Designed miniproteins, single chains, continued (3). Designs and how they scored, part 102

Each design is a single chain, and the fold is of that chain. pLDDT is the mean over its residues in the fold that is shown.

## One batch from the design tools (miniprotein)

Design m11547
Fold by ESMFold2-Fast:
Structure m11547 (fold): chain A 74 residues (1-74)
Amino acid sequence: SLEAKLAEARALLAELQALPPAEAQAVVDSLDEEQLEWLTMAAGALARLELGQPALSAEELREIYEKNKAEAAK
């Protein structure tokens, strides 16, 4: 389900927070497009809850999220 995919993405974000930034970015770079979509959605939800930013590049995640949102609006 969508909720299960978001829960999995949140768990991945928590694991990424335990990694050094370079290792976390390498993991994100290895994800497929679908996995990255769920990760960016989860990161956006966590940011809105003010739980802090992930250890990986938040700017890159935000850019991807915004781009996907713009594409979905078309």
Scores: mean pLDDT 64

Design m11548
Fold by ESMFold2-Fast:
Structure m11548 (fold): chain A 86 residues (1-86)
Amino acid sequence: VELPDTVKLTVTFGDEEGNVVATVTVTAKKVAEEGDAALYEATVPLPEGAKNVLSVEPEEGFELLRAEVVELTETSAVIRALLKAA
């Protein structure tokens, strides 16, 4: 089963107190294939007041095996997600 070149990820951001600040849906691009899974990467604009990433959820039909915040700046977050077909 070949995974698609792009997948939507829903990223939830939190503030310094752990409150939800925003939920952003982005299109992630496949950067590598790992057996029956694929690694996707997205650069997400950081919402005002966001301090951390609370959760990453793939669109329906995919299972999240691993998620990583590769880079977090004042203006953006780079997210990598290893996904498998559900």
Scores: mean pLDDT 84

Design m11549
Fold by ESMFold2-Fast:
Structure m11549 (fold): chain A 74 residues (1-74)
Amino acid sequence: MDVDALVAEAVASGLATEEAADYAAKYGGLEAVKKLIEGMRIAAAERGAGKTFSAEANKKFAEAGKLMQEGLAK
């Protein structure tokens, strides 16, 4: 729900480095962090099931990247 909780969850789960999660939060805000974590969870679940990447995981990463790019442009 808050940015700090999502960043802590991503780092604790090994899905992201502290630096990467902080970067997403700083430039993309809460929505960018949410999209990044959603994409990483989808990708991790699919790898656990023996699958490659899904379009859903890639879509979430693209959405997070767009939000961070928009934040950098402000």
Scores: mean pLDDT 68

Design m11550
Fold by ESMFold2-Fast:
Structure m11550 (fold): chain A 80 residues (1-80)
Amino acid sequence: AYEMTEEDIKYIEEQLPEVKAALKASHDPETAAALVALIDASIEGVLTGRTDDALRRLIAEIAAKYKKPELAAEHLAALD
């Protein structure tokens, strides 16, 4: 089973403001709010130990896009 380290949690929290800012810049306010809420729910699921493959994949995609390829690789490995 995959266990997130305190370092992994820190990296996720570090990336959230950048991802949220990018979404707000690229979308209308209502769409941006909906996407931010989806990301927040996905992060909460990962942090609370849910084994939802969709949540892990979303976190991996965010990490890969915003310069955390090591975190993305770990989360993708946990999906199998």
Scores: mean pLDDT 59

Design m11551
Fold by ESMFold2-Fast:
Structure m11551 (fold): chain A 64 residues (1-64)
Amino acid sequence: MEIQKKAEEEGIKLAREGYEKGVPKSVADGLIRAVREAAKTVTSEEQAKKLIENLKKTLDELIG
């Protein structure tokens, strides 16, 4: 589904940006893998948004 591809693309981009901001590479790589798997289960825009919001919170905690 198109929404799954968009969620995956945005999530991977955020994880890479997190790595540039100080998130360890192994953690960023793990988040990318988790995003790819989670995106496969997304069936609505609300679920896609929640996935990205949860990832942003996780990255903020890792950078802080």
Scores: mean pLDDT 81

Design m11552
Fold by ESMFold2-Fast:
Structure m11552 (fold): chain A 68 residues (1-68)
Amino acid sequence: KAELQEQIRELIRPDVRKAVEESGGNPIKAYEKLKPLIEQLAKEFPGLSRTEVEIIVAEEIGKEILEM
């Protein structure tokens, strides 16, 4: 469970970083850019709920903004 979540965080990190940079650190704009990725992840990882995927993406966005 935790291992799968960490694998997803590592997998999406380049996409999240790019979305945050392109959005100038705006979390709403970054999340909108990543909606297609959220849909794809929910389909590829059925062991996670849609809500769990959304939380992972939102948390990674927040982390990348703090690292800017």
Scores: mean pLDDT 80

Design m11553
Fold by ESMFold2-Fast:
Formats: structure tokens, C-alpha cells, sequence
Structure m11553 (fold): chain A 106 residues (1-106)
């Protein structure tokens, strides 16, 4: 279902944080295709096209969210902002996810 693919795309966008929307969208799409393939499901051409659109949308949403968090943290907690920037630069997705989770739970 489209709703399930949207949630999965948003989930993988959180796992592959990048400053480049195209890089993130590509990784999200590849991760979902690989997940379905491992489950014995091959996506058809229409499903792959929908996934490409949803992966790009999820990546754009996540990049915008990360920028908003960084802009706020630069004012409220500059040390946490620096840690988030370093985690993004090092492509440490686990650290980025942990830092964003701490921000969201506040």
C-alpha cells in the first residue's frame, strides 16, 4: 500500500542521513528494493516509480527537518549542533538518529 511505502521511505531516510537529497533518496530506494527482494517480493515498474517518488519526498522532508533542528540547536545547544554536524559529515547514521530522537522527545 502507498501508506506503507511512505512510512518505510521515511524510516530509511532516518537511517541514511545525508546533506544531499539525491544521495539520500537513492539509498532509501535501494534499501527498500533490497528489503522486498530478501522477502521474495519483486516490485513491478509502477511500484518502482511510486517508490522513487516517495523516496525523494522522504529525503526532502528529512533534509528539511535536519536543517530546522540544526538551526534551532545552534541557538539553544551549540555543542549538540556541532555533534549533529560531525555525525552527518561522518555519515554516522546511528548517532544522527540518536541525536534527532533526543530532540523529538523533548
Amino acid sequence: MKKGLEGLAEFFAKLFPDEDVEVMAKKVKEAIINLYRKMGIELDAEEKKLLEELSKKAAEKQVKYIKKVLDQLKVTDPEMAKKLEEALKNKNSAEVEELLFKYEVK
Scores: mean pLDDT 76

Design m11554
Fold by ESMFold2-Fast:
Structure m11554 (fold): chain A 97 residues (1-97)
Amino acid sequence: MIYRLRMTFTFRGLSQQTVEAEAAAMKTAIELEAKRSGADVGEVEVEVLPKDEATGTSVVRITVETKTRSDAEALAEVALQTARFADRVEVEFEELE
């Protein structure tokens, strides 16, 4: 079985460069934790959306696939701990076969 972890981070009042740096830090933290724990993971995909000038919000989406839900939850926790400046976070787990 494969589990898809999808996370959406919303930032308010940060520059686009700062949001991109936060996205890179989260990707690195997830990749390092996967290697450290021996988790079998697919590619860590990170998408930084253009800043919404009307609301001052920026959105980062992270998608990663794992072989277990426990691994997906552990990677989600590391990403959450790394993204200390996120205003809102949405976490979704999808079971794939």
Scores: mean pLDDT 82

Design m11555
Fold by ESMFold2-Fast:
Structure m11555 (fold): chain A 117 residues (1-117)
Amino acid sequence: KKEEEIKKIEEEILRKVEELLERVGAPEELRRVVLEAVKGIFEEIKKNPRSSLAELTITVYTSLAEALGGRITAAEVRAAADAHGVSLAEWGERLEELLRDLLELAQEAAKKVAELE
């Protein structure tokens, strides 16, 4: 069934997101925000499974970017205040790398879902 296939895609993408977060050394707060954003995107995809590839890609891309932008500023300030010894500049560099990789995964997810009938 299409719902089962979408769930498999979601689980695979969540696994890849977890891997990226581990590589970047993301703090718990950032990890929660990103995982919540990805799950929310898949709920939206389930509601509109017949959307065009372009529409799905834009929706996934925009939603993920907005979710990161909305809370990462607060997470960035908190990370700088923590005893991790990470500067705001280093934190910003890690976030840029994470965002790029997450956007690539979002496009991959949108493509896989759009291939389902």
Scores: mean pLDDT 60

Design m11556
Fold by ESMFold2-Fast:
Structure m11556 (fold): chain A 82 residues (1-82)
Amino acid sequence: SEEVDKAIEKAKKLLDKLTPIQRNALETIINAVKEFRDQLTPEQAKEVAKLLNEVIEAALKGDTDKIRELMERIRRILAKHR
């Protein structure tokens, strides 16, 4: 949970650098991760944290396509816990 919490805080700091559509998508993912984090398996939590950190790296490089791909991967992991 600590690894996921740290990744969430880092991801929140990127919201002002994203387009409105990407910002809304990332906020939705962050809220879903917060809601369902205790229901994620250790493997899923670790993968979500890694993907959030990769979103940070892609944002720093200005790789908008990579940000979209990574957010879609996180969304798919979280969709299994609706």
Scores: mean pLDDT 74

Design m11557
Fold by ESMFold2-Fast:
Structure m11557 (fold): chain A 60 residues (1-60)
Amino acid sequence: SAAAERARRRAREGALAVARGLGPRYGFQMGHKEAEEARAAGDEATAEGAEEGSRLAQAM
């Protein structure tokens, strides 16, 4: 759905913004934390976006 796509994109960009400002390691850690919290809340779209952002941050 459009809402799920927006949530995924927002979470991914959030992790990447942290990586750009604070470094890849911190972006990875924050993305991972966000993914865990989103999964606990049942928000799969946000969890997937945060995981994607976390992986991309780790590759920076």
Scores: mean pLDDT 85

Design m11558
Fold by ESMFold2-Fast:
Structure m11558 (fold): chain A 85 residues (1-85)
Amino acid sequence: MEELKKLEAEAEELKPKLIEEAVAQYPELKEAFEKLAEGILNGDAELAIEGAREIMEKLGVPEAEIEEVEARIREGARRRAAALA
C-alpha cells in the first residue's frame, strides 16, 4: 500500500531532523527526542507522547498545548493503524 510507504518514509525523514535539532539546541533532551522519533516511526503513540511531553515540559510549554500535541500524535498513530488495515 503506497500510503503506508509514504507515511513510513515521512517518519524516517522526520526522525533524523528531530534528533539533529534536539542535539544542537538541547543535548539533555536527546533521549526524549529519540523516544518521540521512535514512537512516531513505530506507530507507538504512547512512546511518542512520552518524548513530546518531556520536551515540552522542559521548555515550559503550557499543559493545554502539550495536550494538543498529544492529540495530534494519537491521531497520527490512528491514521497509520488505519493505513495498515
Scores: mean pLDDT 70

Design m11559
Fold by ESMFold2-Fast:
Structure m11559 (fold): chain A 85 residues (1-85)
Amino acid sequence: MAEELFAKGLEAFRAGDLEAAAEYFEKAGELGSGYGYIGLATVYYRQGKLEKAIEYLEKAKELYKDDEEVVKAVEEAIEFLKEEK
């Protein structure tokens, strides 16, 4: 389930295993989990890959398109990362 994959991604992320965290978060996103793609964007941000982080936040936004509050939060995160350039 996407929730289990996201939880495993969080465990790997906390352990500093960014490669495993990215794998689990990507699989959660592929199952339709917007929070999986948000997790993957966070991994890329920690790796200094701002362009990839923005890309996956845009993908998360598409999955949450019917939830205005989540879309607004994701848009604010994208703007924050663009200011880092």
Scores: mean pLDDT 80

Design m11560
Fold by ESMFold2-Fast:
Structure m11560 (fold): chain A 73 residues (1-73)
Amino acid sequence: SGIAGAEAAIAAGDVEAAARYARDPDPEVQLATVDSAARSKNEETRLGALRAASRSPDPEVRERAGQALLAAA
């Protein structure tokens, strides 16, 4: 699933699905996951997705996940 699936997983608080979308082969899906997770009020889902995205091979995804993690500290 694409961007809509990532947004739905974050909104549902589905930590496992959110982390999976953060590792999606499409960097646009990874980036959408980071942006949605950063706005999530569910700490477990937010941190799970952002930590997964921080290990992305895409440097933009890693940078945005890192910034979101720092903002949460």
Scores: mean pLDDT 84

Design m11561
Fold by ESMFold2-Fast:
Structure m11561 (fold): chain A 80 residues (1-80)
Amino acid sequence: MSPEEVVREIMRLARRRVAEIRRNRDRMSPEELRREVGLLDRWIAWLRQQLPHLSPELQAEAEALIAELEAVRAELEARL
């Protein structure tokens, strides 16, 4: 798997997780919310680290996803 293929796969997983979080957040315990915030923090940090090494197309897509992950993180943190 190429480095960019790895990034695309992680982005795909992150998008699926965001959809699951948004569907289930009203039923999440404080402990579950903290676990999801921690996961989002790790993905945001990792994607930010990858940005300088990506093609312009993938960089733009990754930046959009980072913004979405940060918005979801803020929504979850507001519920704690």
Scores: mean pLDDT 86

Design m11562
Fold by ESMFold2-Fast:
Structure m11562 (fold): chain A 60 residues (1-60)
Amino acid sequence: SEEAERLRQELREKVRELAKKYGLPVTDEITPEMAEALVKDNSPEAKEVIELAQRLAEAP
C-alpha cells in the first residue's frame, strides 16, 4: 500500500541518519549492528525507529 511504502521510506531515512550518528555503515536495511545500537540508544529518535519497524512488521 502507499502508506506502507511511505512508512518504509521514512524508516530508511531515519535509519540512515542514526547510522551516521553511531558511525556505522549507511545502509537501506537495519543490520544486526544497527539494531544493537538502536536498543542501546534509548533516545526518542531510536525509539521512533524501533516503533516504526514494529508497526511495519505488524501491518500485513
Scores: mean pLDDT 76

Design m11563
Fold by ESMFold2-Fast:
Structure m11563 (fold): chain A 58 residues (1-58)
Amino acid sequence: MAAARAALLAERRAAIRAAQPGTLSEEQADRLAEALVDNEELFGTRLTSIPAVTAPAP
């Protein structure tokens, strides 16, 4: 496994939690971090900041 992916996940999780303390659960922050990293790997695009989180429509 590439260490870069693990580092990105950890960085995204920390940034999300720091930016929105008490707003997101640990699980929600983890899911968002994974979605961001997965999207970056699939499209080769890197985000420079954490976007506002919008829950997917049911």
Scores: mean pLDDT 64

Design m11564
Fold by ESMFold2-Fast:
Structure m11564 (fold): chain A 90 residues (1-90)
Amino acid sequence: SMSEEELKKIAEDLINLIIKKHEEGVSQEDILNEAKRLIEHLSKLLSKEELEKFLEYFKEIAKEVVKKYPELKPLLEKLIEYIEELIKKK
């Protein structure tokens, strides 16, 4: 099982990757597609309860990131919806 600290770190690392690619000028569509692939792989490794905890951390970090990068809000909202759909399928 994965610890809450590890789940939080994965959420932070994924969001930092999104910010880095955004700052490098990668299209939001390409960032979304890459993030979805990473989340899909993560969902196969995590239990439903662990994926729900990951989503809670992801939402909290995304809320803070949107204050600095409001242009990332649509992308982060789409990723949240994608994680929610993966949880429903478990």
Scores: mean pLDDT 89

Design m11565
Fold by ESMFold2-Fast:
Structure m11565 (fold): chain A 64 residues (1-64)
Amino acid sequence: SPTIDLRHLSVDEQLAMFRRAADEAAARGDREALEEYYTYAMILAQEHGDSALLAELQAERLRR
């Protein structure tokens, strides 16, 4: 799989991209891609110590 360097994007921009990609995966029924994008978003939230955002992302994942 190709590696993507997202370091030029802000945390909020990276999070928005992962959420958008997860929405598109959900619309296609692509469960594997959906799980992958939520995993990346949750890792990002955890690295920034944002416990509120991590909880929000976990709740969003359970709704889908």
Scores: mean pLDDT 77

Design m11566
Fold by ESMFold2-Fast:
Structure m11566 (fold): chain A 107 residues (1-107)
Amino acid sequence: SFEEFKKKLKEIIDLSDEEIEKLYGYYVKLQEKGSTLSFEDFLELVKLFYSVDVDRDGKVLKSLIEERIPVFNLSEETKELVKKVLEKLPEEISLEEFFEKLGEVTI
């Protein structure tokens, strides 16, 4: 549910309700596209992005995401998916662009 999603995200990172609603929208779209991405991996990807986007300007370098993948508790399948997604994106990316492209990649 949205309320459970919101509660879990607020325990991990200080996000506005609007940012949480956007993230929930990305998660729902991934599920609707038949993604096998687990809720745990989705949360870990959000943590990964915000660990790089320290200034919260909404933009990160994909090279920094790639560097930090081994430090996060992502499944091997999700790590390979992330690598494929990043190959299809420019050097500077937003969280929105990442999840949109992830939804386009066949698992």
Scores: mean pLDDT 76

Design m11567
Fold by ESMFold2-Fast:
Structure m11567 (fold): chain A 90 residues (1-90)
Amino acid sequence: PEISYKELLEGVINKDPEAIKLLIEFLELNYSSAPELVRFYAIGFSKALKEAGYNELAEAFSDIAEANTLNARKKAALKAISLLKNLLEK
């Protein structure tokens, strides 16, 4: 919660396990309770992840950014979490 947006994004791109775990926790805790905050993160992460070559993860964040219902946001967030967990194991 005290980590900056930029530090979190850079950590995920560099495959830092602690940054990836923090992003997973952020999505799990906030996708339903803080939709505007999650959308803000998703917009920037989608673009930066695509530029870094994480195309599938970027698409999941794009889906989060575009989600207008809780169910759509939940599905997109769960997919992003799954992809992030796979990144942790590689």
Scores: mean pLDDT 82

Design m11568
Fold by ESMFold2-Fast:
Structure m11568 (fold): chain A 73 residues (1-73)
Amino acid sequence: MHIPTPFSDEQRKEFRSLGLTDEQIEYLESISHSQEERDEILERLRELSKDPQLWQQYLQQLDQQVQQEKLKQ
């Protein structure tokens, strides 16, 4: 069958609507290797986005991880 796409266009649109950058989405894509892992990430983000304080902390951590990956490249 066709090569599976890590994140769907709909999931990427959802991530962008939550304030994630394309680089952050690519990072999450790189650490998820299955449909179940992608669904778990999206559900976690939705749960975290419900609490503004937890959401800001998560975005800060994610941005730091993305910056580390960029420095490796």
Scores: mean pLDDT 74

Design m11569
Fold by ESMFold2-Fast:
Structure m11569 (fold): chain A 60 residues (1-60)
Amino acid sequence: MSEVESVLKGFEDALAETPKEDWPAFAEMAVDRVREVAPENEELIAAMEEKAEKVKAEAA
C-alpha cells in the first residue's frame, strides 16, 4: 500500500470509531495534521482534503 493509501485507511478506521457528529471536526484535524507533518506531500494533502470534504458533506 502506498503512504497515501495507508494514511487514508487509518483515517477511515478512526472515523468508524468516531461519533458521526464529530466527523467534521475530526476531518479538519486530520487535514491540519497532514499539512503539519508532510507539508511537501501535495498528493497526500489533496487526497486528505478531498476525503475530508466528503466526510463533512456526509455528516451535514
Scores: mean pLDDT 80

Design m11570
Fold by ESMFold2-Fast:
Structure m11570 (fold): chain A 68 residues (1-68)
Amino acid sequence: SLEEELRAEIEAMRRLAAEETDPEVRAVLTQTADEVERLLAQGDLEGARRVLDQGKREVIALRSRRAA
């Protein structure tokens, strides 16, 4: 289910945040996980999915900037 997928993604993001050395990337991972979890608690599965996708794009953008 989408809910199970989103919960797995929250867990993955929290694990990545714990291992992340870049404080900016860690903050985005943590904030995204917290926001997705909050939206799931409200029953907003579509909102949770959108926030997850936005957070992933932000992490990719930050990593690209750091690699340059």
Scores: mean pLDDT 85

Design m11571
Fold by ESMFold2-Fast:
Structure m11571 (fold): chain A 61 residues (1-61)
Amino acid sequence: SAVAQQVAIVFEKLDEFARAHVFKSEEEAEAARERLREVAATLSPELQELAEHQLELILSS
């Protein structure tokens, strides 16, 4: 769907940024996760659900 494609595009870019920070240190990784979750929270409720699931997938080991 268009919603899923939009979420994928946004999170691909955020994932690239987050992974750069995750590899630096655990402290920076936690900060990056919080910032990404804040961005997800500002999305519409439907996009927020998809974004939260995507974030858990990307940022978890």
Scores: mean pLDDT 60

Design m11572
Fold by ESMFold2-Fast:
Structure m11572 (fold): chain A 81 residues (1-81)
Amino acid sequence: IDKLSKERDKLQKKIKELENALKNNDVEKLKKILKEIGKDVPAFAEALKKNEDNIFSLAESVKHVLEFQTDRLESLINKLQ
């Protein structure tokens, strides 16, 4: 349970960072956040290379994926309590 809760909290933190960078139109911060996510998930690193010119669209897509993963982790944590 602790491992799943920590993973959920990590995902929520990344979602907030992406939301903040998107609201501020901070391209450099978006690139940094997406590169950090790509270190943990190779598929995101590949998506970043293909969509470098559409960084805002990529960031929104990645945010949706992280939100989905967070919801699934929360559901699993609730079932294991």
Scores: mean pLDDT 74

Design m11573
Fold by ESMFold2-Fast:
Structure m11573 (fold): chain A 93 residues (1-93)
Amino acid sequence: SYEEIYEKVKKIIEENKEKYNFPEEEIEPVAKALADFIYKHKIPESLIEDLVEGALYGKFTAEDIEAMFDDPKRALLLLTTLAGIKRIEEGVK
């Protein structure tokens, strides 16, 4: 359901907010924008964590994410690439 997607996205943001110095006031707007994107475009659950982390790493606002709705393939490529770059910087030995 939408509610399950929203809560999952919000949880990932809250678990990573300190790491990215993410503003508390942006948590709900960004969670909503990402959940709307995931739900509307039927994004696989396996990609949700990468999309959320990519958005946080790229420091995207809710407005930035909403602008991506018109090109879901480009949005997916951008956000998953950013998540991959983050993993290379932080954890591959």
Scores: mean pLDDT 78

Design m11574
Fold by ESMFold2-Fast:
Structure m11574 (fold): chain A 72 residues (1-72)
Amino acid sequence: SEWEELGRRMGELSARIRAERRPEDVEELSRLSREYAEWVREEQARAGSVEASDETIEKARVLQRAADEAFA
C-alpha cells in the first residue's frame, strides 16, 4: 500500500542519511515527511469522523515502529 511503501522508503532514507550524510537525502526525507503529513490530514478529512479507523491505527503503528528503529 501507499503508506507502507512511503514508511519503508522514509526508513531506508533515514538509515542512508546516518551512514552517508548526503544533503539530497535529507531534503528528500523532509519532502516525503511533509507529503505524508498532508496525506494523513486528507485521509482523516475524507473519513468524516474523529474516530480513528483500524487502518489509520495500523498505519500509525507501522510508522511509529519505523521511527523508533530509525531514532533508537
Scores: mean pLDDT 65

Design m11575
Fold by ESMFold2-Fast:
Structure m11575 (fold): chain A 87 residues (1-87)
Amino acid sequence: PSQEEIDAEVARALIEITYGIGLVAADNLPDPELREKAKKEIEKTYEESLAAFDRAVAAGNVDEAVRLAQEGVKKILETLDKVIEEG
């Protein structure tokens, strides 16, 4: 694979790993309603981030894809933090 293909795969893996961490963190919330809300919001953010990433990759913009992956990771973590703050 090209370096660009490797960079894209690593960036995608970073989004997926962060999503997994977010779900584990949500499962540790004491309130069942808060857990459900956290999981739904994290899943939405993950899906939106992955769609943006896939669009950039399809356009051949690897630098943009990597940047969007970093933004997606940040958004997933911020979403989890906001849900925890609400509980």
Scores: mean pLDDT 83

Design m11576
Fold by ESMFold2-Fast:
Structure m11576 (fold): chain A 78 residues (1-78)
Amino acid sequence: SKFEERLRESLKEIREALEEGKKPKYLGSSVDVEKFLEDIRETVEELEKLLPKFDELSVEKQIGYLLLLIGIKIDLGL
């Protein structure tokens, strides 16, 4: 589906951003940045596990996850 394709694309973009060392510009503390990046990695891993079953989720859940990833991309400056 288009929603599964968008999820896959966003997860790839976030993975690449993390590998390139992108981080939020609004966090001044290295401890806060480290915790934030760990939370993002865990979220990406959980959503990657959902990819094979993503089209089986309700439309509301699919939209919710896509919006979550848009927020993460904004936080990383994407």
Scores: mean pLDDT 82

Design m11577
Fold by ESMFold2-Fast:
Structure m11577 (fold): chain A 92 residues (1-92)
Amino acid sequence: AAEAAREAALKAEEQQRKAKLRSDAVTNILLGLRLARAGRESTDAEKAKALYQEGIKRSEIGAANAELAGDTDLKEIANKVREENQAALDAL
């Protein structure tokens, strides 16, 4: 049926969109983790603060993209990375 072909095409487009959102979420989560590490390795408190603040922003973008992709596990990982950067920032 023509409807089945249209539904299959829409499903494929949705899968591609969600795959891109998941990829973007992973990229931002990994950047958030790298920023947290860079902050911990920094000997400059102001530089560490800036790195942790950027890590929070990146992990929030990651969480938002994971939620839009319907990936609850990835959203939880992003939130943990945000919490790690926030705790490190609060300890400065």
Scores: mean pLDDT 90

Design m11578
Fold by ESMFold2-Fast:
Structure m11578 (fold): chain A 81 residues (1-81)
Amino acid sequence: SEVRGRVEQLLREALEAYREGDRDKAISLLNEAARLVAEHVADPDKRRAVLQLLREAIQAIENGSSVKDVEQLLREALATL
């Protein structure tokens, strides 16, 4: 899916931004991924689950959680798509 590919790229870029210490960029990229999921994922259960995981990843970044914990949430979001 083109949408899946775009979301995957945004999540990869967000994780890299977080590794580099750019929290604002990481959060911005995850919000863009959430927008694409909200607009393009037709299955309401998948959409809800992915949006929840992206919200948890944003909260983890805001709370200063480890890169590993953020990566796990983003991997779960991609697996749910």
Scores: mean pLDDT 90

Design m11579
Fold by ESMFold2-Fast:
Structure m11579 (fold): chain A 79 residues (1-79)
Amino acid sequence: NVEEFTRRLEELAATLDPRAARLLRALALVIREDLSQAAAARREGVSPAAVSTTLRLLDEAENLEELAARIEAYVAERA
């Protein structure tokens, strides 16, 4: 369910670097609160493009562990 899924996203965010954590929290806002990508991005201080990329990574990932790894790789490339 959405509540369990977003809870796991928040738990993962707590274990990741701050940039990856912000993207996971923005993703949780889109899913749980039905916020637009732009609104979620503004709330977490990330770009709408980064939220869009994170949603694509979610669609491509088979599980939350893989999603977390892909998001961390994505933000590392930007550093």
Scores: mean pLDDT 81

Design m11580
Fold by ESMFold2-Fast:
Structure m11580 (fold): chain A 98 residues (1-98)
Amino acid sequence: MKLYTLTVRATLRGATEAEKQALADELLEYARIQGLDVTVTIGEDLTVTVVSESKEKAREGARLSYLMLKAHPLTERVEFDDEDFAKELAEEEAKRAA
C-alpha cells in the first residue's frame, strides 16, 4: 500500500533543546487530537514528518505543522521537502487572505 510522506523543517533562532521539545510536544498532541500520524525529530532544525494512506490527510498534517511552526516567535524559516505542495499551500493562504 502506498503511503504519502511530507516533511516540514523549521529553523529556530536561538532555541534551547527544551524550547524545541515543548514545540514538538504541542505538535504531537495536536496531531494526536486530529488523528494524524506525525513524527518530530529534534536536531539543529525541528523536522516534522507526516505519514498517511491519504494524500489529503498528509497535506492537512503538513499544513497544520507549518502554521504552528511559522507562528512560533523563535521560528526563522519553515521549509517543505515537496516544492509543489509548498506552492499549493502558498496559493491556499493567498486565497484565504482575499
Scores: mean pLDDT 76

Design m11581
Fold by ESMFold2-Fast:
Parts: sequence; C-alpha cells; structure tokens
Structure m11581 (fold): chain A 100 residues (1-100)
Amino acid sequence: SPALEEARKQLDELIEEFEKKVKEAGNNTDEIRKIVQETLQKLDEIIQKAMDAGIPKDEIIELVREATERLVEILKKYGHEEMAEDVREYGELVIEQIKK
C-alpha cells in the first residue's frame, strides 16, 4: 500500500539520521541518550500516522520490530550495549500496546 511504503521510507530516513547522530556523538553517553529519546519519539509519531492511515496491526507490528532491531544493531555497532537493551524493551512495549 502507498501508506505502508511512505512509512517504510520515513523509518529508513529516521534510522539513517540516527546512525549519523550516534556516530557524531562518539562516546558522549548523555548526548546518545538524548538522540535515542528523540528518535523513539519520532518513531512513535511515524507509527501513529501509519495506524491512522489504516495500515493493519500485523504490518504495524512488523514495522516497529524491524525499526527497533535496526536501532539496536546501530547502538551495538558503536558500543552502546545497555542502551540497545532499553530500545529493545521499548519496542516490545509498543508492540504489546498495538496488539490490544
């Protein structure tokens, strides 16, 4: 669907910007934490818009899972293992909320 393709494109752009920001922040844990919080907020906005567009719950769950797994991989790649776990837990909570 066009709405699903738009959501995927917005998520790809968000994740690319996330990796750039995490890389630029280096070892500044406080800055990376802010980047994570801002990115998760934007992720929520994209997912809410996708749900409002009538995308089925199973497709939304797949988008959340794929996006959070990609964010986790980036955090692990740059040495932020603990924040990667926090992002994974956030994704699980969002998926649980959508399933209701």
Scores: mean pLDDT 89

